# Designed miniproteins, single chains, continued (5), part 53

Each design is a single chain, and the fold is of that chain. pLDDT is the mean over its residues in the fold that is shown.

## One batch from the design tools (miniprotein)

Design m17828
Fold by ESMFold2-Fast:
Structure m17828 (fold): chain A 102 residues (1-102)
Amino acid sequence: MTIEEVAEALKALADSVRQAAADGVGVTGEFEIYLDPEDKSAYARGRVTSPAGAELFAEALRDLAEALKNKEVGIEKRYTAPDGGEAEVKIESNKVYEKLEK
């Protein structure tokens, strides 16, 4: 699986989350996507409690996808919804790119 394929999958997931929230689906819970599950060096995580939180999680997924396409390193972004929902994106090192091309 290529970095481009992973980035496309993350964008598709972001669009699905955003659309579900827009359609009035109750998207709530804790979500974790580890691109490097052994070392947890690259991930998107979210605690979604509202439609606004779902929108922020979708934004986090899109930001992670874009960073992956650009092979960015040293990325850490945090998002906070007005209701206290949170999301975060991290790419600590180039290790994720080496692992994804295995």
Scores: mean pLDDT 79

Design m17829
Fold by ESMFold2-Fast:
Structure m17829 (fold): chain A 97 residues (1-97)
Amino acid sequence: SELDKLRDEVLELVRKITELMAKLPPRRQARVQEVFGEVVDVFNRAIDEGNLPLARRALEILRKLLEIVENYDKLTDEQFDAELERIRAEVARLRAE
């Protein structure tokens, strides 16, 4: 089903993000953990409500977060923090719906 596919994709992304977070400096790990938790909460709420469009939007934010974490060594602390604040703002927007 579509819901099962979304759950499988999120579980894969969660695993990848968690593994990559372990390689980040502690300061960056803490910031990623905060945003990561907020995105996962929105996804879980969307699934519980049967809101497929919201679940897909949350999944896309997780993909963006993974890309930021994958490229962490190419970003300054200022650039990394700015990217995370952009993601956090996007998550806050979805949570307000």
Scores: mean pLDDT 86

Design m17830
Fold by ESMFold2-Fast:
Order: sequence, then C-alpha cells, then structure tokens
Structure m17830 (fold): chain A 81 residues (1-81)
Amino acid sequence: GLEELTRRALELAEQAEKNESDVELVGKLAREAADATAEATQLGNGLAASGTPEEAERARELVRRAEEALRRANETYLKAA
C-alpha cells in the first residue's frame, strides 16, 4: 500500500546516506527510491481524488514524504558522484 511504498523510499534514502562513499550502490538505491516514489505518487493521487478530505490529506502527506526521501537519495548520489 501507499504507507509501505513511502516506508520503502525512506529506507532506501537512509541506506544511501549510510553508504555515500559507494557511488555504484548509492546510484542503485536512488533508482529504487525513484521507482517506489513514482508508485507512491500514482497510488496517493488516486486516493486523494476518491477519499474523504482527511484521507486525501493523509495520502498527500505520504506522497510528500516519499518525494522528500527521493530528494535525499538523489542529493546523496550527486555528492558521491
């Protein structure tokens, strides 16, 4: 579900930050975070469109967290490269 995809993106970002000296690994983790974030965005937008205002706000918050995780992973990759 959306919460699991958001958690996956966060875990991938944290692993990238812990391994910032390994450019190849960080690149792989950033790509996996991008995939998880893309799927979270699709699911979250669907939930936001069809849910109650409270459900829509929760879905938008989870998507924002996944996007932030991707930003962190990409920033780590740019520093490593």
Scores: mean pLDDT 87

Design m17831
Fold by ESMFold2-Fast:
Structure m17831 (fold): chain A 76 residues (1-76)
Amino acid sequence: MKNKEFELEIKLALVRIGLSVLKIYLKNVKTPLSEEIKAKLEEVEEILNKPNLTEEDIEEAFKIIKETFELLKKEE
């Protein structure tokens, strides 16, 4: 059993969910971070639109989604 394969499937699902949540957030909330968040979401969408997703692609997309949520958490 490769725990890493399961972790990657979960991470990919979380990336897709996170992307959807952040898109809904930007539609409904005015924030000074809108342009920065849009740029990060575009980067994630570019990764997800690759014809063959690698482990490195999934890890990078997951990192970007996590950093975007951390950015929102730091907003006063």
Scores: mean pLDDT 79

Design m17832
Fold by ESMFold2-Fast:
Structure m17832 (fold): chain A 76 residues (1-76)
Amino acid sequence: GEVEEFARKMIKKFEEELEELEKKLKEGDKEAKFELEILLGLARIVKGVLKLIGASEEELEKFDKLIEKIEELLKK
């Protein structure tokens, strides 16, 4: 349904953005850390929205893994 389509689209978008920021961070881009902090905030908001609209536990778990990866990258 609409919720699953939206969840899938958001997960893909965040995965693509995270891959680009991880590459920038590895290349020494100082702005990438700030962009990762913004992405973390957005991921938390989107997860909250998905939970509110009844997204599956599987889709929410994918967001949790994305959030965890962003948090680890921010720790160095």
Scores: mean pLDDT 84

Design m17833
Fold by ESMFold2-Fast:
Structure m17833 (fold): chain A 90 residues (1-90)
Amino acid sequence: EVEKLREEAEKLLEEGEKISLELAEALKAKDVEKAKKLVEKLEEIAERLEELGRRAKELGDEELAELLFRAAEQLRGLAEQARKEIEKLE
């Protein structure tokens, strides 16, 4: 079960990185509609990472839980900054 959790976490982390790069490109292109959708996706990924972090902690993998919570915080921070940039473009 820990192995399956790690596999799911790795996939979400990879997806988060991809969405973060797409968001940066959308903001640079001033594509407000696309940026808004990517921010929502990034927040969804952060929420799922937080859920996996809680499950990792329940399974006794505190190191993995800390990693996942930190990753989620980073993605939420990026989403917040992106929302401010979107507001400036509107």
Scores: mean pLDDT 86

Design m17834
Fold by ESMFold2-Fast:
Structure m17834 (fold): chain A 89 residues (1-89)
Amino acid sequence: YDPEIIDLEIKLSFEMMGLTVDAIAAVNEGADVDEVLAELAARQDAAVDRYVAELSKIDPQRAAQLRQSYEATRDGMVQRLRDILTQRK
């Protein structure tokens, strides 16, 4: 229930944050923004897929909510990251 679900959500949050930090660092070092964002998107999708699969074994409704929330905010997250990567280091 609650502690296992919270643990999975915290781990996903840290993994997503780490991916974002790595993307910002790569662009700061001269990597192409479009290439970095495409790779980040693929890694984020893979991370969400893994955690949704694990969470669905415990709470299928919560897993569906996590997937829906991610899909609803995906484009906005990518756009905010693009703004960060193009306007600041």
Scores: mean pLDDT 78

Design m17835
Fold by ESMFold2-Fast:
Structure m17835 (fold): chain A 56 residues (1-56)
Amino acid sequence: GRRLVVEVRDEPLGPATATRFEYEGERTSGDRRYEVSIRADDKEGGTFNVRLWELE
């Protein structure tokens, strides 16, 4: 398995907040970005759209 470092940003809704985390998985093809909906732990809750890129 390969470790992928992705940078999570929320730009469509407002100021971008970058969050880096590591996950293990196989890359299908080159460096591409993914769109994912993530629930934010912003005390109130709610969800925001996030784009994931293959980093490092």
Scores: mean pLDDT 41

Design m17836
Fold by ESMFold2-Fast:
Structure m17836 (fold): chain A 114 residues (1-114)
Amino acid sequence: AEEEGRRGGEEAGRYAGEAAKKKDKEKAEKAGLGVAKGGGLAAKGSTDPAKGAGGAMGSVGGMFQAKLGGEKGDEKLAEEAERSSRGGGEAAGRGGGEGGARGSRRGAELAKEA
């Protein structure tokens, strides 16, 4: 579950980061919102909400970093969005098991659809 959550978070952050690197502000913002929503779902699906909260916090960080990266064309912010989302997915999988990992995967789907 932890590894699956980490992979979901990493994939979500990667889509948001790629949009930010292309300076596509609208796509970066939508992908970032997908990351944040996935993190919230991961936290809600966690068997221990306190441990799963890391998923929500990491995804919110990723959302803001992706949005700012897209606006500024900042590759560093794009990389930070991926790292924040990855860490969040890992924490959600660790604290929430399958429910946390499922939320992280949903975040990746939402980010990809943006």
Scores: mean pLDDT 63

Design m17837
Fold by ESMFold2-Fast:
Structure m17837 (fold): chain A 97 residues (1-97)
Amino acid sequence: MSEKDFEAEVAESLAAMMLTVLKLNENVTREDVRLAIKMAEKAIEAAKKSENPEIRRAALETALELAELAEKKAKELGDEELAKKAREVKEEAEKLL
C-alpha cells in the first residue's frame, strides 16, 4: 500500500466517524456541519491522489454519504449557504465515482 492509499484510508475512516457522530447527535450544530463538509472534502482530495481503485471508491462513497447528510442537517438548521456547500461537495464526489 502506498502512502497516498494510506492517507485515503485514514481520510475515509475520519469521514465515516463524523458520519456516525451526525447520525447519533440530536443537537447537530452549524460547526458540526462545517466540520463534516471539511472532512468530506479531505476524503475526496485524498481519494484523487490514491492509486488503488478500491480505496479511492470507498473514500468517495463515504464522502458522498457524509456530504448528503451534511446537506440535510444544514437545511434543518436553515443554513442555505452550508446546504449549498455540502451539495457542491456531494456533486464532486458523484462526478469522481
Scores: mean pLDDT 85

Design m17838
Fold by ESMFold2-Fast:
Structure m17838 (fold): chain A 74 residues (1-74)
Amino acid sequence: SMAAREERLRELRERLREFAANSEEASDEEILELARELADAALAQIEEAGGDVEAARAFIEEQLAQLEKLIAEK
C-alpha cells in the first residue's frame, strides 16, 4: 500500500503541474475531478499519519460540495 500511495501522489503532483500550466483551458468538470482526486490523496495521507480522518473527511466533503455548487451556479 505504501508504494501504491507514493505512486498515486506522484501522479497527482504531475496532474497538478499540468493543471497549473493549463489552468486557463481547464473545464469546470476537470477542476472538480482534480479537487476530488486531491481530496482522496489528502485523506489517505491523514489516515497513514494517524490523524482524525472522520473530521478531515467531513471538512473536505463540505469544501467539495461548495465547489460543486459554485460550478453549477455559473
Scores: mean pLDDT 70

Design m17839
Fold by ESMFold2-Fast:
Parts: sequence; structure tokens; C-alpha cells
Structure m17839 (fold): chain A 75 residues (1-75)
Amino acid sequence: SLEEQLEELKKEILELARKILEEDPDVRRGIAVVLDAIGDVLDLELKKKKGVPLEELIKEAQEKLKELKELLESL
């Protein structure tokens, strides 16, 4: 379902942010990435409560996930 896809993407965003914190020698940058990811996940939850379509939220989450993957690969 679309809800299950969004939940999995939120989980993946937080897991990637955690990996970036672990791998990044710049601890402050790693912490900033984790805080940003938490904020992004909370924003998706608030938008869901406000009735934003799940398809739109999934696309937004996928874009955030791609950005985090690119950041991790650059480390």
C-alpha cells in the first residue's frame, strides 16, 4: 500500500542519516544531517495529517532519500 511505502521511506531516511553520522568524520555535520532528517520525517507526518496526497509525500520522501544516499556516497 502507499501508506506502507511512505512508512518504509521514513524508516530508510532515518537509517541513512544514522549511517552518515557514523561514517562522517565531521561530527557536527553528521549531527546536523540527523536533525534535518528527523525534521523532514516530522514534516511528512504533519502533511499527511493535513490531507496531502500519499503519492506526493512518497515523491518528497524519495527525493530526500536520494539526497542522503548521494551524501553518504560522497563520504
Scores: mean pLDDT 88

Design m17840
Fold by ESMFold2-Fast:
Structure m17840 (fold): chain A 80 residues (1-80)
Amino acid sequence: TLAEDAIKAGKEAAKALSSRSKEGAKGVLEAAEKVAAKGSKEAMELAVEGSKLIAEGVKNKDSALALEGSLKVLEAMELV
């Protein structure tokens, strides 16, 4: 389901962040769980997209891509 996809993407982003920021990793996972539990379809889709961008940006050391992903996750949280 889309909710399961949001949680999975959030866990992968949190894992990527865990070596750089424990607070960032916790924040992304908490956001994904909240959006999956209470968010709209639009919020879940934004959380999936944002989490994937965070994971990719962290793995590739692309700070701009990681920031773009973070902004999408924040937007998803506002839609909850």
Scores: mean pLDDT 84

Design m17841
Fold by ESMFold2-Fast:
Structure m17841 (fold): chain A 125 residues (1-125)
Amino acid sequence: NRIHELLEEARRALEEGRIDEQSGVVRLMAVLIEAGYSEEKIVYEAIRALASRSLPDTPETLAAVRKVHALMKEKGLLKELAEAVLNSDHEKIEKIFEELKKLVDDPTALKVIDALKKAALELAS
């Protein structure tokens, strides 16, 4: 399970005082663990960070990311998604994103949803 490997690397870096030597998702996770964030919040921020790497850096994309995040927060899907990723529940991940797609008709928001789904499935592997 890729997410558990990354969380273990992040916890080790924190315990050994080596956060500043880390990069990318592992550094992000270590900083959030040190700050006392919930495991579900840490997992969701990792999914979001990975998804952002596959998306264009445009104002339209940033607006779509904010819109999708707000919808997920409003519908309680952030916690459900993080728990599904932690449990390697690929069927639940698929269902969450199918429900989310029903709430948007904007092509850019749909691309953001696809990027989040890909990142979630990668971490759940």
Scores: mean pLDDT 88

Design m17842
Fold by ESMFold2-Fast:
Structure m17842 (fold): chain A 104 residues (1-104)
Amino acid sequence: SSKELLLKNYRKMLELVEEALELIENGADLKEVRRVVVEVGATVTMIRLYRFIENRPVSKLEDEIDRLAAQAEAALIAGDIDTAKKILKKLKELIKKRIEELEK
């Protein structure tokens, strides 16, 4: 089902966001953090394509997830690791909330 595909991609996005946060906490190379956050952006693109194919409206929560993912990438491009960390923590909580909604 389309719901199972969305769940799979949101769960993958959550794992990638958690990985990015662990890399930041461990003082990993910024290039490695950027690589993982680019993969987060790829999951956003796949979710958007699935919504488009199914002609599903974007929820406020999904729109906020999409915006925060883009903002995290922008912060890392700027080298602002503190801002990226704050955004990724917020993104993590919203993704968890979306997963809970989809599991109902």
Scores: mean pLDDT 87

Design m17843
Fold by ESMFold2-Fast:
Structure m17843 (fold): chain A 66 residues (1-66)
Amino acid sequence: SKEEAIKELKKKVDELDREFTRRYLAGADPEEIRAEYQKELEKLIDEISKKYGISRETVKKALESM
């Protein structure tokens, strides 16, 4: 369901955010981690879209409202 898709998206975005924040605090290059974060975020959007059969636009709107 869309509700389950959004729940999984929130969980995985939170996990991703924690990982990249930790890397930033450990001295990773801000520009490099920003690029990697965006790449992983796009992969996650595609993954959730395919798994739940909802449009990437719907996933992106859910992400924007977080």
Scores: mean pLDDT 82

Design m17844
Fold by ESMFold2-Fast:
Structure m17844 (fold): chain A 80 residues (1-80)
Amino acid sequence: DDEEKYRKLGIEIAEEGGKEDKEKAPGYEATKRYYEDKEAGEATLAGAEDASKEAKEFIESVMEEIKKKTEEKRAAELAA
């Protein structure tokens, strides 16, 4: 349940990032794919990372945002 919850959060963050900056769309698509299908997503993520510096930076930013949101959610659950 928590893994599925955080996976959906990851997809949501990637979708919002992709809407904000179309130039980073390859990184958005790779990150979204990674959370939808890990095996296929890992290959897509590697390809996007190699495609451009902007895509790599976007992927790193999304991963940090997901980590931060995951930690915030766990802290909120612990505090409840």
Scores: mean pLDDT 62

Design m17845
Fold by ESMFold2-Fast:
Structure m17845 (fold): chain A 80 residues (1-80)
Amino acid sequence: MADEERAELVIRSTQREIVDLAEKGATPEELRAKAERAAQHARDFGLSPELVERVLAASQAVVDAIEAGMPPEEIRKAVE
């Protein structure tokens, strides 16, 4: 699997998991921890700093949207 494909899988999986956690009432702190964990997993996979930053930014964008009051259901439609 190419590094970019691996990064995309981590992003999609993490974004879905963040939305699922938010729908279950997870705190903003728990959602941010999930985004940080995804970035660490990308680093552990040996992805470049650029791809690690992409994973973090994409995951954090979902957390930020939820914290801004966007319904998790609307975010789910955007990340599927």
Scores: mean pLDDT 82

Design m17846
Fold by ESMFold2-Fast:
Formats: C-alpha cells, structure tokens, sequence
Structure m17846 (fold): chain A 88 residues (1-88)
C-alpha cells in the first residue's frame, strides 16, 4: 500500500538523521553535511519521481496531503539537524 511505503520511507529518513547526530563526534563535519545534502536530494527524488508512481493506483486527496506533510517534515528535520551540527 502506498501509505505504508510512505511511512516506511519517513521512518528510514528519521533513523538516518538520528544515526548522523549520534556519530557527529566521529565523522568530519564536512562529510556529515554532504550526507545531509545527499539525503535531501534523495527525498526530493522520492517525493517528485518515485512516490507519485507508487501512489497513482491509490491516489486520493488525503494521500497527497499526507505525502506533502511528510515531505515538509523531512526537509524541516534535515535543516534542524544541519543547524544543530553547525552550532556544535
């Protein structure tokens, strides 16, 4: 189901962000920032190119709104993670 794939992707992104924060003392800041930028580009690709194809057979206004909310939340969490790492 498209919603389940959306939730799984969201959880995987959150787990990656948590792992980057936990390992921030062991990895050079430049490398972590590069990983955050890569994650942002992957999220843009998922929501613009991958998820619409998955959602097409099950498309609804509610599913579209949920995807938009999850996408905005991911972008916000990536930006917040970047700021936390740059302020350390």
Amino acid sequence: MAREKLEKYYEEVLKKLEELLKNSSKIPLEEILKELEKLKKEALDFFNNVFPKIAAPEWSLELHQLALEKFNEILKKIEETKKKLEEK
Scores: mean pLDDT 80

Design m17847
Fold by ESMFold2-Fast:
Structure m17847 (fold): chain A 105 residues (1-105)
Amino acid sequence: SVPRPPRPATAPLDEPGALLDKARQIAAKEKGLKDPKSLHLVSEPLRGGETLEQARERARALAAADPNALGYVVRDEQGRILDLEVDASEEGKELIEEALRRATA
């Protein structure tokens, strides 16, 4: 379904937020970090006239510049996931993917 969720500037991933927090906790534990809040997923919108590959490059560059980035996600204006890459354990990746999919379901 495409429920037209609120834009990220207002309420980023509020519904799947608990799953993302759990994924951060798992990733922080795997990396030996005490503060899961230091880990985050870079979220970038696909801009009008921009290709998915250009948006992916931009998101990847931002994630690579941030040592606390779990990875990146590229979304359209409706919050639909267009691309996702995460640097986490298998459990962390599954939780992040599930959280993002629920945001678009």
Scores: mean pLDDT 66

Design m17848
Fold by ESMFold2-Fast:
Structure m17848 (fold): chain A 94 residues (1-94)
Amino acid sequence: SVVLSEEERAELERLLRAQARLAEVLEALGLTDDEEVARLLEEAVRRLLEHRDDPRIQALLDELAAAEELERQRALLAELARLLGVEGLAALFE
């Protein structure tokens, strides 16, 4: 929004770039219409929002935002899912 602080803007930009990378990987893997994947993603997003200030999560989101290669994006998403404790989602990106 118009009144976001520099920190809030950086957080929003990080999340939006990570979301774009997630969409790219899901399309590449043919997982966009999978109901189980959708449920796992909902749980991962919930946990991400609870731990959004965790520096390990922030570092992975920054690396994911900068990753242009599918293999790197998949590896970072798998690691993020593991840190969030969503093992089923991590296995799908490995």
Scores: mean pLDDT 81

Design m17849
Fold by ESMFold2-Fast:
Structure m17849 (fold): chain A 80 residues (1-80)
Amino acid sequence: EDLEKERENLIKALRELVKEIREAIEKGDVERVKRLSTSAGVEIIAGEVLNSRLPSEELRKAIEEVREAIREAERFLEEA
């Protein structure tokens, strides 16, 4: 039960993080993009560990979405 709730909460947090990163990029907020992308890297590690213990297609997809957002952030920061 607790682990399943942790997974659902993490999936929501990862998806929200993707939206926040993309919004920060759209607004040109370099400091926010740096902060969010750093946090996203940590959350991906947590997501991979949890997925190895309790596999979920939704969690896998959320992790992939965050990785894509981090790549978008890296490109934005190269131009900043």
Scores: mean pLDDT 83

Design m17850
Fold by ESMFold2-Fast:
Structure m17850 (fold): chain A 58 residues (1-58)
Amino acid sequence: SPETEERIRELERDMFRRVNELIRRYEAGELSEDEYQRGVEEVMREWQRGVDELRAAD
């Protein structure tokens, strides 16, 4: 549905914002390499789960 597609785009925008924040924190020395990699993996996993749930509900 158009509503599902818009929600998926919102999840994608949120994913990019969260990844960009992790990059900023890593570059600022606030995160170790392991914390940064774990953070990115978690964001990507959450995005994929969210997309899958929206697709399944539509």
Scores: mean pLDDT 86

Design m17851
Fold by ESMFold2-Fast:
Structure m17851 (fold): chain A 88 residues (1-88)
Amino acid sequence: STEDQLRQAAVHLWLARRHLAAGDREGAVREIDRAAEHVSKADLPPEEKEKLLKELGDLRDGIRSGTLSPEEAQERLIRLLQRIDSLL
């Protein structure tokens, strides 16, 4: 179900936060990619899905390239978690 896909996405974003807190950028990126896979499988309005996938991709790329600080990455993860929670 869409709810199951969104709950799984939230779990992976929460794990991404833990990896970032531990200094594991590669682990955080892997968990963000897993969250994006679950969002892509969710039956959401097209605009909402596109927005979530873009924000997840931008976050992943920013962490991987180092252009996004760990603090900014954590803030973006919290905002994404809040948005996903609002869709449940």
Scores: mean pLDDT 89

Design m17852
Fold by ESMFold2-Fast:
Structure m17852 (fold): chain A 90 residues (1-90)
Amino acid sequence: SPLSEEEIEEIRKQEAEELEKTLNIPKEEYERRVEAMRRAGLPEGEQRLALGMLAAMRMGMPEEEVERTLMEVAGLSREEIRRLVEAALR
């Protein structure tokens, strides 16, 4: 049976947390960006994905590699990933 909407959200949160841990995002930058994204109304799971993507790109990882990883881990489309990047860079 396919996963429920709640199960999909839980998986996205777990995947975002693992990605954040793997990319070793600095705590101060993480907190600052999370606050900014919360003020913009972005859901918690999407906030973490945006931060993971930003950190990976800042470490010199190609955008295509970051997109591919997030598509595999979070099941996001390239358009959704682009929206998260825009939100994180604001």
Scores: mean pLDDT 65

Design m17853
Fold by ESMFold2-Fast:
Structure m17853 (fold): chain A 89 residues (1-89)
Amino acid sequence: EEESRATMLALAAREIAEEVAKKHGIDLKVIAFGREISVEYKGKRGSDVADPNLPLGEGIIKALENAMKKAGVPDEVIEETVKRLRELL
């Protein structure tokens, strides 16, 4: 079921984002709810929804990237997270 797969992929994306953040010594919270991804960093929150017209994996990656940018996460952390996700999803 596509909704179940969206949740599993979003949870995997959350795990990778948290691993990259820990490597860079920053703390961020990633909340995944179906196709919606939210990121909280230093009290600032960003969210985005995966584009239903994109392949599910690509949609989740772009939603996470946009949420991280809106939350003010450093570009280096965003770029490494996106690169790792594109290799795994």
Scores: mean pLDDT 81

Design m17854
Fold by ESMFold2-Fast:
Structure m17854 (fold): chain A 70 residues (1-70)
Amino acid sequence: MSELMKEADELLDYFSKNRNPSLEELERGLEVYKKLVEIYEKDPSVPQNVIETAKNQLEMLETVIEALKK
């Protein structure tokens, strides 16, 4: 498993258990998800609906981060 996959799993577990993550933690999660989506898009074995789900999660996270920066 790549470092990125380990980071993604760690962040998903953290977010599932912690409902109030910090802005820094959310921004780190955003970077990991962006890289994960790029990897998924380049891998033809990844189903399109999996890519779409990851993109939707990325968009939601971006919205939350933008709101917190205000």
Scores: mean pLDDT 71

Design m17855
Fold by ESMFold2-Fast:
Structure m17855 (fold): chain A 82 residues (1-82)
Amino acid sequence: DKLLEIINEIIATIVERINNVKTEEEKEEFRKWLQTVLKLSEEEIEKLLNGEALNDENTEKFKEKLIKLAEKLIKEGKEVPE
């Protein structure tokens, strides 16, 4: 399923960036990407950066949110964010 593959790639990219972001400039670029590409709210971005979205319970909820976002974009006739 192309949708699940894209979501898994997005999650992998988020995890990699969280682990590798070291400067304020890199953090701001990452926030901008989350807001623009994934269309997350500022509150959701802060929860993700604080590690709250990536514990065992919240990881599933975050993944479901990405699936719903991708489904909404497809339903609206828009391309899934690359």
Scores: mean pLDDT 65

Design m17856
Fold by ESMFold2-Fast:
Structure m17856 (fold): chain A 100 residues (1-100)
Amino acid sequence: EEKKKLQKGVSLASAASINMVGVETEGDLGLARARREGATRELLEQTRRDMENGIRAAEENRERARKLGDEKSAEIAEKYLERAREYARRTVEELERLLE
């Protein structure tokens, strides 16, 4: 069923996009809390864990798209995963700077 395979691939790419937005949202929330209430080691660690959870979900969706054989959906999911990882890295660096 080619239509169902295409629908599933699109859904997996969409899910990876949602995971990326989740990572960015958790990062933004952590930064907002640090700026409003002051940065703490606990806030840094919690924000990092929350972002890592979203990255793992995006990795799973990318892998599922690859296993489905939908190379275009896998490529789209990979780009969202790369963006999520980069955003998480920059967010942790900023939180570490604010902690100093």
Scores: mean pLDDT 86

Design m17857
Fold by ESMFold2-Fast:
Structure m17857 (fold): chain A 80 residues (1-80)
Amino acid sequence: SLEELLARADADARQAVATARQILAQAQASTDPAVKAQYVREIEGLIAYMERLAARFPDNPVIRAALATLRAILAQAQAL
């Protein structure tokens, strides 16, 4: 159903943000530049996934908010 598809999209958005926050914490704890670069790539992958989801549900505010949060997390990881 449409309700099930929207509920899954919202759940995926929340999960992506939670995962990105975990990755950022691990990046902040690492002293290895190669490991930090790998975490940056993982966050970029989450953003790419969410951008595809946003294209499917352009009016979904949860997905838009998640993308904004993911981009902010990426900027923090890149600054490490």
Scores: mean pLDDT 87

Design m17858
Fold by ESMFold2-Fast:
Order: sequence, then structure tokens, then C-alpha cells
Structure m17858 (fold): chain A 75 residues (1-75)
Amino acid sequence: MRAEARERLDALWRAEGLATGPAALQARLAALDARIAQLRAQAAQDPSQLSLLTARIVGLELERVSLQAVLEALA
């Protein structure tokens, strides 16, 4: 369970390169926050898309939590 999530996180780190520092992680986190806010605004404008947009938002929030955990580990 946790080991699988950690392996995926390690693979993402390798894919993005060991040059990914706290500043780059913070920039990625800010971009995710902006995208989540945009999707929530779209959901408020068109409730018929709520289910699809909610699925995308949940996926982005999980990515955000993972990046936040990595950023905190580097502090």
C-alpha cells in the first residue's frame, strides 16, 4: 500500500529529475491550486458537468497532497 505509493512518487522524482528543488515543487503546487480553482469555478457555472469535473478535481487534489508531502519532507 504505502510502498506502492512511495515507488510511484520515486518514479515521478526520477522522471522530473533530481534537480527538482523546493522552489520548483512550490511552483508546481501553485499551478495545481490554480487548476483546481478553475475546475471548481467551471463546476459552479455548469452543474451538469459536476460529476466529470469532480473526478478531475479529486485527481488533482491527490497529486497536490503528494507534492505537499514531498515539499514538507524537503523542509
Scores: mean pLDDT 72

Design m17859
Fold by ESMFold2-Fast:
Structure m17859 (fold): chain A 93 residues (1-93)
Amino acid sequence: VSRAAALSTALGILIASVDIVKPEELPDTFAAIEGVARELAALVPQLSPEERAELTKFLENYKKQLEEMAKKKGHVDEAQRAIAALDETIAAA
């Protein structure tokens, strides 16, 4: 498994966890999402065009999920930073 595939899987798990973590854990969860998204952005130049296309599809889906969850959970500043990091990674791919 490539590091990019592992980070994409970790990102999906973190985004899914936003619905189930305690409110006090949300800022740390959004910060973790931001961190993983930025790590993925750094790996984009090393990916093939096919790998970039696949990653972009996953990230676009994750962004939609995160935007919807952020509306329900609050912590707008942390959520917006995480969403911005996903947008930057998508743009890099």
Scores: mean pLDDT 78

Design m17860
Fold by ESMFold2-Fast:
Order: C-alpha cells, then sequence, then structure tokens
Structure m17860 (fold): chain A 109 residues (1-109)
C-alpha cells in the first residue's frame, strides 16, 4: 500500500510560484518508483505538477516535489496531491501500479 503526506496548507501569491514537498510512504513490498504527481482541485483543475521525485524503498519513504502552476485567487480552496507509482518487486519481477492522494488547502493571496 502507498500513502502520501502533504502539508495541510500551501500559500502562494496570485500569478506567483509555489512548491509542495510531499512524502511518499511505501507500506507495500518492493520499491515504489514515482511515475508522476499533481496538485488538483476538487473540480479536477490541474494547479500543480511534479518537478522531481525519489523512489521509496520497501517500508521506507521517498519525496515528490510539486511546483504550483500560476494561479489566481479564484483557485483558492481544497485540493489534493495525487501521486502515481510503480511498485517493483525485484525478487519476483512483479510490477504493480499504485496511486495515493493527500488533501492540501491551496491559499492564493
Amino acid sequence: MLEVEAPKEVVVKEGGEGEIEAILRNLGKGTAYPLGGALVREDGTLVGISSSATPAPEGGEGKVLIKVLPVTKADSGPAYVDVAAALVDEETGEVRGAAASAPVELIVE
């Protein structure tokens, strides 16, 4: 099983830059290789995209760095960090897709 932990809030200026460091926890077998991450509003609007990520070893943690896209004050509100990963079991050769999400309040000033 995968879990994602994100900050409770991210504060950005209207039209400015912002960044979220999300923690990817791998509670499953094998290594979790992040395939991508996004910051998405409840209405499905994309407001952030992953710029870098590190794998999470079995029972360990990785990071997913998400850059907030240029937003307006109208984009303020509840959002989610969504992360997709491939779980790779090197011993068996099995590869499984997994995804996890964490809530974040987006505040645009």
Scores: mean pLDDT 85

Design m17861
Fold by ESMFold2-Fast:
Structure m17861 (fold): chain A 66 residues (1-66)
Amino acid sequence: MKIKVKAPDGSEAEAEEVEVDGEKVTRIYLKEHQLEVLTFAKLKDGDTIPPLSPVAIARGLVRDLR
């Protein structure tokens, strides 16, 4: 299920719950940049993502990394 959330700068992103390595995580996708953030936080439509989450490049899901 896909929801709309806000990045810390106020731009829109899409989020969905996915399974990575057997764990349910929230995937946040910045569509125009093909960038992904994975977090264990549960988000709802209209939520703002925290600025501390690392960004992973699209093209294969990876967990949060530094």
Scores: mean pLDDT 60

